# Ledger of designs, part 94: designed miniproteins, single chains, continued (2)

Each design is a single chain, and the fold is of that chain. pLDDT is the mean over its residues in the fold that is shown.

## One batch from the design tools (miniprotein)

Design m7267
Fold by ESMFold2-Fast:
Structure m7267 (fold): chain A 86 residues (1-86)
Amino acid sequence: MTAQLQQILADTTAEFERLKEYMLTYGGATEEEMQATEAQAAALIARYQAVLSQSTDPALQQQAQANIAAIREFLELLKRLYEHGQ
């Protein structure tokens, strides 16, 4: 169980890193791309929440919570960059 949840967490994190690279390349150039990124981020958060609900390992729970926070912070940064052009 724990090893499988660790793999899901690792795969989800890899998808988040790919999402960050994509958005750094395009910089939220369109509203459509911004909406697609928010949808992808919501799916990643849902996967981490599934790990939280299935795991009894405090370390995995802490890591999943930290990763959810990181995704939320990234979305806030992207919205600011999209709206204000930093």
Scores: mean pLDDT 78

Design m7268
Fold by ESMFold2-Fast:
Structure m7268 (fold): chain A 69 residues (1-69)
Amino acid sequence: EEEERRRAEYERLRASIDAVVQNTVADKQARDGLSPEQVAALTAQMQAAADRNLEDVRKIEEEREKLKK
């Protein structure tokens, strides 16, 4: 059950980070005028980093929560 709870929490964090990545990439595209190819590459890089580093994912979500306040 602890394993299942931890997995469910990780999947929830993954969904959250996907939204954060999309918003971050969109914001950067608007600001820096990134091409669709650059947007796809940046999104892929951020997704790969998030997939490997749960700590990094938690950090990004924490920063987003601070921005909401």
Scores: mean pLDDT 71

Design m7269
Fold by ESMFold2-Fast:
Structure m7269 (fold): chain A 95 residues (1-95)
Amino acid sequence: SELRKKIEAFIEEAYKEIVEWLKESDTRLKQRLEELKGDPEAQRKLIEDYHREVEEKKRQLAEKLLEFLGNPSREIVERTVDLLLEQARADLNKA
């Protein structure tokens, strides 16, 4: 369905965004860990902060998906009904 493909495309783009963000964040983490070489406690806190940033990014992506879907029950139901009627008409026209 068109709505399903639109959702799949959104999920694919969100996935690409998180992969790119993780690559960038991993690079920054490695650089900062090297700068803190010889301070194991500071390195540990930096890693803890990194884990918090990952959880925050997950939250932001979840909010974006909810905003994208709007009212998902209403949008999905109405669009699905429209697509089912369209498909039924197409099938009847072929008979």
Scores: mean pLDDT 70

Design m7270
Fold by ESMFold2-Fast:
Structure m7270 (fold): chain A 58 residues (1-58)
Amino acid sequence: SVADLQRQRQALEQERADVDRQYQARVAAGDDMGATRLSFRRLGLDTEIELLDKRIEA
Protein backbone atom coordinates (compact mmCIF):
# COMPACT_ATOMS: atom_id res chain seq x y z
CA SER A 1 0.00 0.00 0.00
CA VAL A 2 1.00 3.66 -0.33
CA ALA A 3 1.07 3.91 3.48
CA ASP A 4 3.59 1.04 3.64
CA LEU A 5 5.77 2.76 1.02
CA GLN A 6 5.60 6.03 2.98
CA ARG A 7 6.70 4.25 6.19
CA GLN A 8 9.59 2.66 4.28
CA ARG A 9 10.55 6.10 2.94
CA GLN A 10 10.57 7.57 6.47
CA ALA A 11 12.80 4.71 7.69
CA LEU A 12 15.21 5.26 4.78
CA GLU A 13 15.33 9.03 5.47
CA GLN A 14 16.23 8.32 9.10
CA GLU A 15 18.93 5.82 8.07
CA ARG A 16 20.29 8.38 5.59
CA ALA A 17 20.50 10.99 8.38
CA ASP A 18 22.30 8.48 10.64
CA VAL A 19 24.76 7.63 7.84
CA ASP A 20 25.40 11.35 7.23
CA ARG A 21 26.21 11.84 10.93
CA GLN A 22 28.61 8.87 10.79
CA TYR A 23 30.18 10.32 7.62
CA GLN A 24 30.83 13.67 9.35
CA ALA A 25 32.41 11.83 12.32
CA ARG A 26 34.75 9.88 10.00
CA VAL A 27 35.74 13.09 8.18
CA ALA A 28 36.48 14.77 11.54
CA ALA A 29 38.57 11.74 12.60
CA GLY A 30 40.61 11.84 9.35
CA ASP A 31 39.32 8.39 8.31
CA ASP A 32 39.23 8.94 4.53
CA MET A 33 38.44 5.29 3.77
CA GLY A 34 35.59 5.15 6.28
CA ALA A 35 34.22 8.46 5.00
CA THR A 36 34.36 7.22 1.40
CA ARG A 37 32.49 3.99 2.25
CA LEU A 38 29.77 5.95 4.08
CA SER A 39 29.51 8.35 1.12
CA PHE A 40 28.72 5.39 -1.18
CA ARG A 41 26.17 4.07 1.36
CA ARG A 42 24.52 7.52 1.41
CA LEU A 43 24.31 7.52 -2.41
CA GLY A 44 22.72 4.06 -2.30
CA LEU A 45 20.11 5.28 0.19
CA ASP A 46 19.37 8.34 -1.99
CA THR A 47 18.76 5.98 -4.94
CA GLU A 48 16.41 3.76 -2.87
CA ILE A 49 14.45 6.82 -1.69
CA GLU A 50 14.17 8.09 -5.30
CA LEU A 51 12.88 4.71 -6.52
CA LEU A 52 10.43 4.55 -3.62
CA ASP A 53 9.17 8.08 -4.42
CA LYS A 54 8.51 6.99 -8.01
CA ARG A 55 6.51 3.99 -6.73
CA ILE A 56 4.47 6.26 -4.42
CA GLU A 57 3.78 8.65 -7.35
CA ALA A 58 2.59 5.79 -9.56
Scores: mean pLDDT 87

Design m7271
Fold by ESMFold2-Fast:
Structure m7271 (fold): chain A 87 residues (1-87)
Amino acid sequence: LSEELLEARKKAVELSKKLKETKETGTEEEAEKLAKEFREEAVKYARLHGELGGSKEEAEKIAKEIEEMTVEDFEEAEKLFNEINSS
């Protein structure tokens, strides 16, 4: 559904911003929690985007790559999310 797609996108963007702020002022545990939540929303967004007219195969590949990333890999996960978001 379009509302679910927009909500997942909004949450991923908000979590990305909050995670960047938390890396400067917060704890490692808070950053890990935010990174996990970001991955969940970004994966959901990528899969929904693929279902609604994007490349389903490419979207699923990107979703799996994001799912496997750690807090240290956050920049790569954010890049992949932004690539699917711009397509």
Scores: mean pLDDT 74

Design m7272
Fold by ESMFold2-Fast:
Structure m7272 (fold): chain A 80 residues (1-80)
Amino acid sequence: VQELLERAEQLTEEAIKLALQGEHSHEEAALVGAAYAAALTVGAEEGRKIAESLKSEETRRLTLQALDALGAAQAALEAA
């Protein structure tokens, strides 16, 4: 579980860094953070809806991978 959470955090940080290097840096970085926060507080589906708003394919891909890792960690915690 912790390893999945660490992976989710790492991927989210990488996505934010990538977003900040892009043309829409503030918007993209905010959307990455919002997607992760929504997945933590509301659920993975809400996080994915926000992630789909990302304009950069690479940033979107990293964000979705982070949400998948977070979702796997949540599922493991609920199963325990």
Scores: mean pLDDT 77

Design m7273
Fold by ESMFold2-Fast:
Structure m7273 (fold): chain A 70 residues (1-70)
Amino acid sequence: SMNELAKLALRVVNLANELHKQGIETDRVLELLDELADILKDYFEGKLSLEQARKKIEEILRELEELKKE
């Protein structure tokens, strides 16, 4: 649902903000936020389905979680 997509996007933004405050991998974190923005733009333009957008955002979230472990 759109609510689940919004919740997932907010999790990405919150984790990215946490990493940014700690100075962790700032350039890569910003790159991942740009990827999130592109995914959301493509979704709102009808170029991605809800399921495709969800999967791509989950991949970004996973990468941010890995950056947090380093």
Scores: mean pLDDT 84

Design m7274
Fold by ESMFold2-Fast:
Structure m7274 (fold): chain A 85 residues (1-85)
Amino acid sequence: VDAVIEELRRMAAAGRPAEEIARLAEEAIAKLKDRAAQQRIAAETWELIFGVPREELLEGFAAAEAGDYAKAAEIGQRLMAAAEA
């Protein structure tokens, strides 16, 4: 997991296309058995591509997994508002 995150960060620092970064993340997620590790890679990828805080994305994923869709939707609305500001 850490090696994949380091590679994603190196690609972003080198100015690699968002599509290529997303593809590496998707391939890594597909090979993982641990949902928390999958969510961690997804959150890091979204932060690198869209500049949204990974901590808020992880909180949203945790809420959705717990079945708290109202909290997950609230977090999603906050992230969208921040992206539009």
Scores: mean pLDDT 72

Design m7275
Fold by ESMFold2-Fast:
Structure m7275 (fold): chain A 67 residues (1-67)
Amino acid sequence: MPSDEEIEQDVIDRMIELAEKNNGIITREQLEEVVREVAERYGVSPEELREKFGDKVTEAVVRKRLD
């Protein structure tokens, strides 16, 4: 089974890549697509992924942009 750390890092990396490609903007649709793709890839529910990692992913993306 993938570790929680691996799932979290994959979501963060995907969001950072989208932000870089879109001049720092991620649409709500793109955000939901990333969550769906990662959830499908690791066999977890999108709801559980959002609940467990939502705040931590948001914090990591914000920190990356401010650095």
Scores: mean pLDDT 70

Design m7276
Fold by ESMFold2-Fast:
Structure m7276 (fold): chain A 76 residues (1-76)
Amino acid sequence: GVGGMNAQALIDYLKSQGLDELADELGEAVDRATLKGVGNLAGIAAFNAFMKALEQGKSVEEAARIAIEAAREAGK
């Protein structure tokens, strides 16, 4: 799949949970990675990290923070 679409789906989900600030922070991390040509990679990394965190029993807020860090790491 296209990583940008995965990131947008996650951003929309976080907004639906009332986590607008975390959604905006994820969007900024993916946008920064896109400027470096790795936006799709960052989006995929964020989505995978989010799903793994939820599978490990973490909260949506904690999973979102882990996803943001994964996007930032991919954008380095």
Scores: mean pLDDT 84

Design m7277
Fold by ESMFold2-Fast:
Structure m7277 (fold): chain A 79 residues (1-79)
Amino acid sequence: SEDPVLEAISALRKAGREDLAERLEALARGQDMEAMRPGFEAIARYAKAGRLDEVERALELIERGGDLEALRREAQALA
């Protein structure tokens, strides 16, 4: 399976949002990738769906220590 962080970065760069891609790369560095996985999966789903405002909101929520599983469930509702 592909890394959700790499998939999100690719989608954000294709959308012209290098700022969000760099922010996500910074957030992913030095963190427990398995503990953060639900948050990164949510960001990847929003990025692929072109929901860039939701990507920014998700990054802010993760940075504040929000509920990553709730965020993933919300992103899954996009289909």
Scores: mean pLDDT 80

Design m7278
Fold by ESMFold2-Fast:
Structure m7278 (fold): chain A 59 residues (1-59)
Amino acid sequence: MARAREMMEEGLAAAREAGVPEAELERFRKRLTEAIDAGDWAAFLAEMAELGRLIQAAK
């Protein structure tokens, strides 16, 4: 799932730019990577949505 990994990296970069703490970024990276490795697209999208909410809250 190369596209999912690219989406993860783009989301994490946007979150870092928005000021989300590195500890939270590390937790999201771990959960997103676990979802990708499991092939659990629903879990991946749920974590990406939560990351997006934190980006909006950090602004």
Scores: mean pLDDT 81

Design m7279
Fold by ESMFold2-Fast:
Structure m7279 (fold): chain A 94 residues (1-94)
Amino acid sequence: SEMERLRKELEELREEALKLESREQLVEALMRIAGLDRETAERLVDAIEAAAEKDGLSEEQLRRAVMALALGIRREKLSDEEIEEILKELEARA
């Protein structure tokens, strides 16, 4: 069932997000899960942190957002161009 797979993914995402305690761990998670280079991973973390600060999100919500993005990039097999477009949208919202 697709719904059961989605529920399991959300549960795993929550557990992994709670283990990320530093910016470096967020960057490394993006590199490991989404296959991004360090520069792109750092830019994504910085853009998400800026957006989270503007929206008043908690550190837990920030960690979950980073993990959700990493899993999304991996699942959709996004190109470097598609990732750059996401970066531009996040930076424009900050």
Scores: mean pLDDT 76

Design m7280
Fold by ESMFold2-Fast:
Structure m7280 (fold): chain A 74 residues (1-74)
Amino acid sequence: SHWDEALKALEANDIEAAVKHFLQAIKDNPDDKYLASAGKVGIESQDAKVGRYLYENKILVVSPEEGLAYLKSL
């Protein structure tokens, strides 16, 4: 999935690829409110494990709109 590819890119410290894959994952899953929040926090922390934990446990740190705006700003 694009979510898994984004986490792999983040683990490789390829922020450009991670952002592109996070944005595609959100586009492919528009009803999933956790993707954008987890993607934002994963990039800010520079830790794929943090993003993975937040998404798998359905933890919303920021609104989906804020997460998406952040990812689009990069």
Scores: mean pLDDT 87

Design m7281
Fold by ESMFold2-Fast:
Structure m7281 (fold): chain A 110 residues (1-110)
Amino acid sequence: MYDQTLQLIQQALQLGLQGDDVSGVVLIGQANRLGVQLATTDPDRGLQLADFMVDAGRQAYDAGNYVTATGLYYGASNIYQAVGQSDRAQRLQQQADQLQQQVDQQVQQQ
């Protein structure tokens, strides 16, 4: 589960960076589902996946791929929630919501 979920996150980031945001978002959804399930059996690895998704989201944001960045932040929030870190999950979700709104108000071109 962990290695498979990590590879899905990495592939989603690469697809986003190449402009395949739709495919990237689909893989983020799969990684999120698997990551949530992993978090119930191995909370430590669940936390590592969530942290990795936050880092991948920052990489996507820095590259101008805001759709992929937002998806990765929401995914990380769901995994934090599954591990029982509800406060951290909610704060990250609020940050992702704010990023989404800022993107909608600015030019979405990069």
Scores: mean pLDDT 79

Design m7282
Fold by ESMFold2-Fast:
Structure m7282 (fold): chain A 82 residues (1-82)
Amino acid sequence: MKEKLEKRINEAAKRLEEQFGDKDVAERFRATGRELLQASKEELEKKIKELIDRMKKTGDPVERAFLFELIELLNLKLRELG
């Protein structure tokens, strides 16, 4: 379980680094992803809704890709909890 989530974080961070050429975006993703995975099921459900709303409103392709990868990570964690 933990290995699957950690692998997903690292794969998503690598994709962001390769897509945008920005190591800081990848490191920020790893930090944010690990922090959010410590949240309760209720907090994760609320956070996913907030991230979806932000993704719909953003015109920044970097932020959109970052939010998309976070939403996928948190949905994976939510399935592990359910």
Scores: mean pLDDT 82

Design m7283
Fold by ESMFold2-Fast:
Structure m7283 (fold): chain A 93 residues (1-93)
Amino acid sequence: AEELVKIHNEIVDKILKYVGEEKLTPEEKKIVEEKQIEALEKDGDEEKEKELLKELVEDSLQALIDKFRKNGDLEKAKELEEFKEEILKKLEE
């Protein structure tokens, strides 16, 4: 539970760091909103929390990666892809 909340915070912080150069997208806002939901459900089923984090990574980080690719910022897209892979690896048992 504590490790999953820490991972979620790392995901949100990473996205907010990139947004420091751009405005929040609807997808990025969803990540921030889901942080509150996870905090309320922290004492729930750990596997469900992992699935929620995996969905958050697949939906929100992928949308941000695709945005940077479309904008021609291939370096930021690559950094986020590497971060996504690292987070997914941490979420796998």
Scores: mean pLDDT 66

Design m7284
Fold by ESMFold2-Fast:
Structure m7284 (fold): chain A 65 residues (1-65)
Amino acid sequence: SAAEEASRRLLALLPSVGGIGPETAEALRRRFDGRIPRDAAELTRVPGIGPAKARAILRAFAAVA
């Protein structure tokens, strides 16, 4: 599905953002669970993701969406 593909793309982009450990990556996966993050504020709700990192993730995702 498009949502599943978008989720896989988001996860594939995490290494390029940098500074995201395995536990934070797992928290992101579980929180979004096949859906697209809507904005940086939603991403900052994940432990270990601050505003700057949330914006970097969202920008990286938007660049391939």
Scores: mean pLDDT 69

Design m7285
Fold by ESMFold2-Fast:
Structure m7285 (fold): chain A 75 residues (1-75)
Amino acid sequence: MTEEEVKLIKEFINETDDEKQQALIDKLRELGVPKYKLLVLAEKLNRTNLAEQIRKEILDEGDFETLKKAEERLK
């Protein structure tokens, strides 16, 4: 994990503004953070609406291996 990724994740965890949280997730996507990690992060922080949105994206792409990988990390 790069220092830039760690910085963005820390900012995301401490951010209370929904618009800024969405912008931080978008920056993590741009850095190439895989969708399963974004889903795990959203679920662990109880961001239910964001987690559902990421699940829909994975299902729409038919990437069931990515979804399974996220589920294993959440156990």
Scores: mean pLDDT 75

Design m7286
Fold by ESMFold2-Fast:
Structure m7286 (fold): chain A 106 residues (1-106)
Amino acid sequence: MEILDKLTEEERKKVVEALRKMAEQFFKAYKEILDNADKLTPEEARERLKQKMKELIKSLPVPKELQDFLLKAFDEGKSLADIARELGLDEVIEYIKKLVEEFRKS
């Protein structure tokens, strides 16, 4: 992807770390919403998760071009795993798989 092609190897590592933190925060927010599922409609839960994810993306220490790409992809309904695949970040995909496995065991 052109966005990553413009980054140094060190900057690319920072993007990977930012996306890993985003994945961790997504699962924390998702768990909090599930723990309150009895008190929320499916529509309210979806909107709350969407709002938390947008706020997280805006706080990421990544280039504006990548931040705008993430916001657009999220608005289009792409998962974080789909975004990581499009960016060619296999290490982020493997980290997401690990978080999913830990979530299933909980």
Scores: mean pLDDT 71

Design m7287
Fold by ESMFold2-Fast:
Structure m7287 (fold): chain A 62 residues (1-62)
Amino acid sequence: DEKAEKAKEEAKKIVEELKDKSKEEIEDEIQKRVQPILEGLSDDQADEVSAYIIELLEKVQG
């Protein structure tokens, strides 16, 4: 649970830091910084974090 929340917070920080960058750059940075945390999560937790990341990326462009 704590790791899933840490992954979500890290993704949110990246989106805020790179909000003026392309969606591709934001997504790549999230993958690099969040992936090591996701590897410590269950499949269900990883899916939840991935859904959260998709929602954040949608808000950047939508």
Scores: mean pLDDT 77

Design m7288
Fold by ESMFold2-Fast:
Structure m7288 (fold): chain A 86 residues (1-86)
Amino acid sequence: SKEEALEKLEELLEFIEEAIEEIEELPESEKKKEALEKLKLLREQVKKTIEYIKSLEEFPHAEEVLEQIEGAKELVKQLVEEAKKA
């Protein structure tokens, strides 16, 4: 549903913001900079998607968006792990 997709997107946004905060506390490295750049880009994309979906009266693509959210959460976890390795 549209409501479920919005709830999961806002949950993803919080997850990304927490990941950014965690990585910003790490020692400076190239991997840290790359991970932060990718996470900040993803954060902006998620924010735009939330605003777009909120503007719609109906949303027929909710299931596809839910699958993409699952993939994005996995990507965020990988980026955090990469930043911690160096």
Scores: mean pLDDT 82

Design m7289
Fold by ESMFold2-Fast:
Structure m7289 (fold): chain A 97 residues (1-97)
Amino acid sequence: SISGSISGGGEFKAGEEVTISSKFNASDSSSYSISIQMQEKGTDKWQEIDSAILKPGETLSASFKAPEKEGEYEISSYAADANGNWYLLDSTFIKVY
């Protein structure tokens, strides 16, 4: 099985620095491609914040500036296996005001 957790969500001013951390774990010791993505709530606008190949127990930390547009943004961490299967690990939200 695979699992993960995301941290760093909360409330931010436009242009403020946001740091998101995605922790990854897997029972099979396999490496996975981990991607942190942001979606503007109510839209199909997706942006990859960062990606890395992680081993179980490793963490990907990504820093970015909060969007200029006020609103809610969903931050999601995904894992992809060597066969191209994608798994949602965890999600959080940032609110920009």
Scores: mean pLDDT 86

Design m7290
Fold by ESMFold2-Fast:
Structure m7290 (fold): chain A 81 residues (1-81)
Amino acid sequence: GPTLEEDIERLKKRFEELLKNTSDPEVKATIEKLRDLYEKLVKGENFKNIGNYRKTLIEIVKLDEKIFGVSLPKYIEELEK
């Protein structure tokens, strides 16, 4: 989007809030891994390898559904607008 830095800041705040709402070390580790994958996805508009982008997207969807019951495709649609 035209405000990529603002999108990244909103994403970071979301993960920070999730981390504040849990004390389970295993859940925290999973959230941190998911955060790292999302940061790669946000930078994906600079990807020259569409296969790598797709693999990252699939992994995020799997982790996000497992932990939060939320699909990444919906998140991507929101970022597009």
Scores: mean pLDDT 60

Design m7291
Fold by ESMFold2-Fast:
Structure m7291 (fold): chain A 52 residues (1-52)
Amino acid sequence: MEIDASTPEGALALARRLRAEGRDEQAKAVYRWLIETHPEFAEEARRLLAEL
């Protein structure tokens, strides 16, 4: 599954929706993408990923 987000905020919003729907594996994929491509958001993404 390809994660094509135009902004890190958009990716975070997508992951939050996926978590709310119980789609944890897809939310994890979004957080991993954020960690790799947007280091300024990596700390927040790692914390959220650790909750899953």
Scores: mean pLDDT 76

Design m7292
Fold by ESMFold2-Fast:
Structure m7292 (fold): chain A 69 residues (1-69)
Amino acid sequence: AEAARQKQAEKELQELKELAKKAIETKDPKDIEKFINKAKELLKKYSDDQEVTAQIKKIVEDFVKSLNE
């Protein structure tokens, strides 16, 4: 069902955002690696969903900007 998949994606996107926040706060290489690995897994899992992949890419972009500034 479309709605069930969307709810799962929303939950995984929220978890990804929480991993990003933790990595930004700690700046621990292990937290950063955990975030990057999760982002790669989600991009592969939702590779056919343009809206979800766009949201993942935005989270990664915001994360990279936060680390570099």
Scores: mean pLDDT 82

Design m7293
Fold by ESMFold2-Fast:
Structure m7293 (fold): chain A 85 residues (1-85)
Amino acid sequence: YQAEVEKQLAAAYQEGYDTAVTLLSAGRVDEFQAKIEEAQQQIAQLQQLMATNTPTAAHQLQIQQLQAFLEGMRQGAKEVAAALA
C-alpha cells in the first residue's frame, strides 16, 4: 500500500514538473497559471466533499496526488526561471 501510494504521488509530481517545463518553455504562462488554479480548485472541492460526506481513502489519495502535481509544477517553474535567467 505505502509503496504504491508513493509511486502514484511520484508520478503526479513528475506530471506537474513536465507540464510546467513544457508550458513555460513555450511561453504559455496563461495556461500554466490556469493549470495551477484548476488543481487548487479541485483540491478545495474534494476537501469540501470529505467535510460534508463520509471521507474515503480514494478522495484523500486524489487530494495528495493534486498536491504532488502542484509541487512538481512549482519545481518545474523554478528550473525554467533559472535556465532563462
Scores: mean pLDDT 82

Design m7294
Fold by ESMFold2-Fast:
Structure m7294 (fold): chain A 80 residues (1-80)
Amino acid sequence: VTPEQRQNAQGILDQVEGLVEALREGRVSLEDFERAVDVILADLQRALAQETDPQVRQLLQDVIQRVQQLRDQAVQEHAA
């Protein structure tokens, strides 16, 4: 895994965390939040499907799992 790949992964996580805060603050609707996260997940899943390097595949799987966790937590908190 390259420094650029690690930085790109962190950038995606930072983007999702920013969306979580925006949802928490009421700056985006739940529908807009879910649409934005679905696009990010679709792009990550496409990248994973095309990737053959096992270390990069693991990084992508970890990012996908973390994004899913952040989405699920944010949706649960919004519903409460």
Scores: mean pLDDT 86

Design m7295
Fold by ESMFold2-Fast:
Structure m7295 (fold): chain A 72 residues (1-72)
Amino acid sequence: MVEEAREAAKKFIELAKKASEEEKEKLLANVKKQAEAMRKAAEYFREKGDEKLAEEAEEAARILEEAIEEAE
């Protein structure tokens, strides 16, 4: 989860730097959707008492959110 988020963030940043403004908007929308999914996963795991998975999902969301902020 976290490692996949790091790889996705790295690729997204590289693509965003080369993308047109229209392509960048599509990339941003996709990554925002992924970050939101990770936030929802973190909440789900926290409710279940799985703190390790909740922390991993939160870290994954944070990595994606930081990449979004860097690209904007």
Scores: mean pLDDT 82

Design m7296
Fold by ESMFold2-Fast:
Structure m7296 (fold): chain A 104 residues (1-104)
Amino acid sequence: GELEFQIEVEKFVAALRDLADYAKSKGDDAIAEKLLQVRDTFMANIRAAKSSDEMIAAVDKAKEEVLKLLDEFEKKTGDSKLAELMKENIESIAEEIKKAIKAA
C-alpha cells in the first residue's frame, strides 16, 4: 500500500545518504556527490510520475545508476565483499519499492 511504498522509498533515500557519507569518509567526494544526485533525480522522478510504470522505471533507473557507482567505488577501494553487500542491499530495497507500487 501507500505506507509500505513511502517506507521503502525512505529506506532507499537513507541508503543513498549513508553510501554518500561512506564514500566521502574514504575521500571520494565525486562518488558521494553523484550518489546524492541519483537520490535527488529519483525523488523528482517519483514526484513527477503519472503511472505505476513511470514509478517502476524511476526505481530501475536509480538502481542501475547506484550499482554503476558502487562498481566504480569497488575499483577504487578494492573491497569486493563490502561492495557486494551494498549492491545486495540496494537491489533488495528497489525490489520492495516495486512490490509496493504493484500492490497499490
Scores: mean pLDDT 86

Design m7297
Fold by ESMFold2-Fast:
Structure m7297 (fold): chain A 81 residues (1-81)
Amino acid sequence: SYESIIESLEKLLKEMEEETDIEKIRTYGIAFGLEVQRHLSEAERRRLLPRLNEAIRNEDKELLIEVVREAIEILRKRAEE
């Protein structure tokens, strides 16, 4: 359900915000990427995946958090339909 994926992504977001180990950014990005591939449309993936890949490549925690927040917003809007 959308509710369970939203909960999973909100937990991931909280863990990322509390994490001080920048080396884990790649691990968080990979975990998030799997959820995006399973639950977002082709158009939504096309919008988010380039920025996700940039965040993983550059170990950019702030960009990763931004992309996860956008995915949560998309899924929340779909859950309301």
Scores: mean pLDDT 80

Design m7298
Fold by ESMFold2-Fast:
Order: C-alpha cells, then sequence, then structure tokens
Structure m7298 (fold): chain A 75 residues (1-75)
C-alpha cells in the first residue's frame, strides 16, 4: 500500500541520516548511538518489504543493501 511504502521510505531516509551523522561524528558515543538507530530503522524496513509491490520492493532492497554495507564499514 501507499502507506506502507511511505513508512518504508521514511525509515530509509532516517537510517541514511543516522549513518551520515555517525560517519561525520568525532564523538564515539554519538557515533554508536546513531549506528544503533540506523540498525533499528533498517530492520523495520526489511520487515515491510514483503508488503510492497515487486518493483518498489526491488528498489527498497537495493537502497537497504547499500545502507547495510555502509553501516558494516563504519563498525
Amino acid sequence: SMRTQLHAQMHLISAGGNVLVAERSKDPALKEKNLAAAREDLAYVRSLLPQLDPATQAKMEARLAQLEAELARLE
């Protein structure tokens, strides 16, 4: 549904923002807090993927994989 797609998109944007803050932060505590928030957002998006149409799911899965890779690089 449009509502589910919007929720998935909003959490992907939130995860991206948290990854960006973590990457740019010189404070280890702030970095860890933002990485944890990003992990929670990405897990939520993954839980929503089966409810999306195939084209939207593929696009979201590509972005999710990109953010998961960035998150792993920052750990």
Scores: mean pLDDT 86

Design m7299
Fold by ESMFold2-Fast:
Structure m7299 (fold): chain A 87 residues (1-87)
Amino acid sequence: DPQLQILQTLLNLPDGRELTPEQAKKRQEAIDALINLDSDEAIEALLDALLRLGIISEAEREDMLTNLSREQRIPAALAAINRHLNA
């Protein structure tokens, strides 16, 4: 599951930690992979993975799918991941 692999990378490199240059590069590569999701199916699969991991609620998933454009969903997903890691 490509979306799960991206999430595992981001969860192992939390935003609030000091990162080495190598870790920062790996984090940026994972972010770039999320930004380059080019299908609604891939983005929905990402949001489903976030829901399964408890990073977002059912209500947040529905809000993202209903009220956000495709370009807004990826930044919202990254914000949810960062919020979860800093909780």
Scores: mean pLDDT 74

Design m7300
Fold by ESMFold2-Fast:
Order: C-alpha cells, then structure tokens, then sequence
Structure m7300 (fold): chain A 77 residues (1-77)
C-alpha cells in the first residue's frame, strides 16, 4: 500500500514535469520528500516539503503536501 501510493505520486510528479507545470528541480525535491517518507524519515521529508514550498510554485507545493498527508498515516510503527 505505502509503496504503491508513493509510486502513484511519483508518476504525478513526472506528469507535471512533462507538462511543464513544475521544473525538474521542483520534481526532484518532491521525489526526495516521498522517498524520505517511504524510508520513515519524517524530519527529512518535512525539510524537502519546505524547500518545495519555498520555490513559490503552487502546483509543486500542492502535490508535495498531498503526498505528505496521504503517505504519513501509512508509515509502519
């Protein structure tokens, strides 16, 4: 479930980069946030989320926050 949902968000990042709605740099920051969450590193994921928000791109920030909110509850204890 966690890995499958993470892959879905990574696919959405690739679509937004391909459509020119976010940069490859912004996409890479979102992918790093997702990877950190999958690894259980919430603090690192939050740092990448803040970097995405700091870019000022609303599409990138929205996707990163959606991924964070969706994936966080699925982390194993």
Amino acid sequence: ELAALAAEFEARVDELVKAGKISEEEGELIRKAIAALVAGNVGEAERYLRKVIATGNEEAAKLAEEAYRALLPLLPR
Scores: mean pLDDT 82

Design m7301
Fold by ESMFold2-Fast:
Structure m7301 (fold): chain A 55 residues (1-55)
Amino acid sequence: GSKKVLEFQELLKKYNIDVDGVLDEYYKEIIKKFQYKNGLKVDGIPDEETLEALK
């Protein structure tokens, strides 16, 4: 996977979300769900806005 997906996966672990062993397509769905919950644009891309929301 891309560095952005791996970095996002590490951040998701801090929120007690288990994403280990799944494929990139599943990460995209997790990203979209997180974006929706936080009122961000839902594009499934771990953009700077999405990563900032995880801090």
Scores: mean pLDDT 63

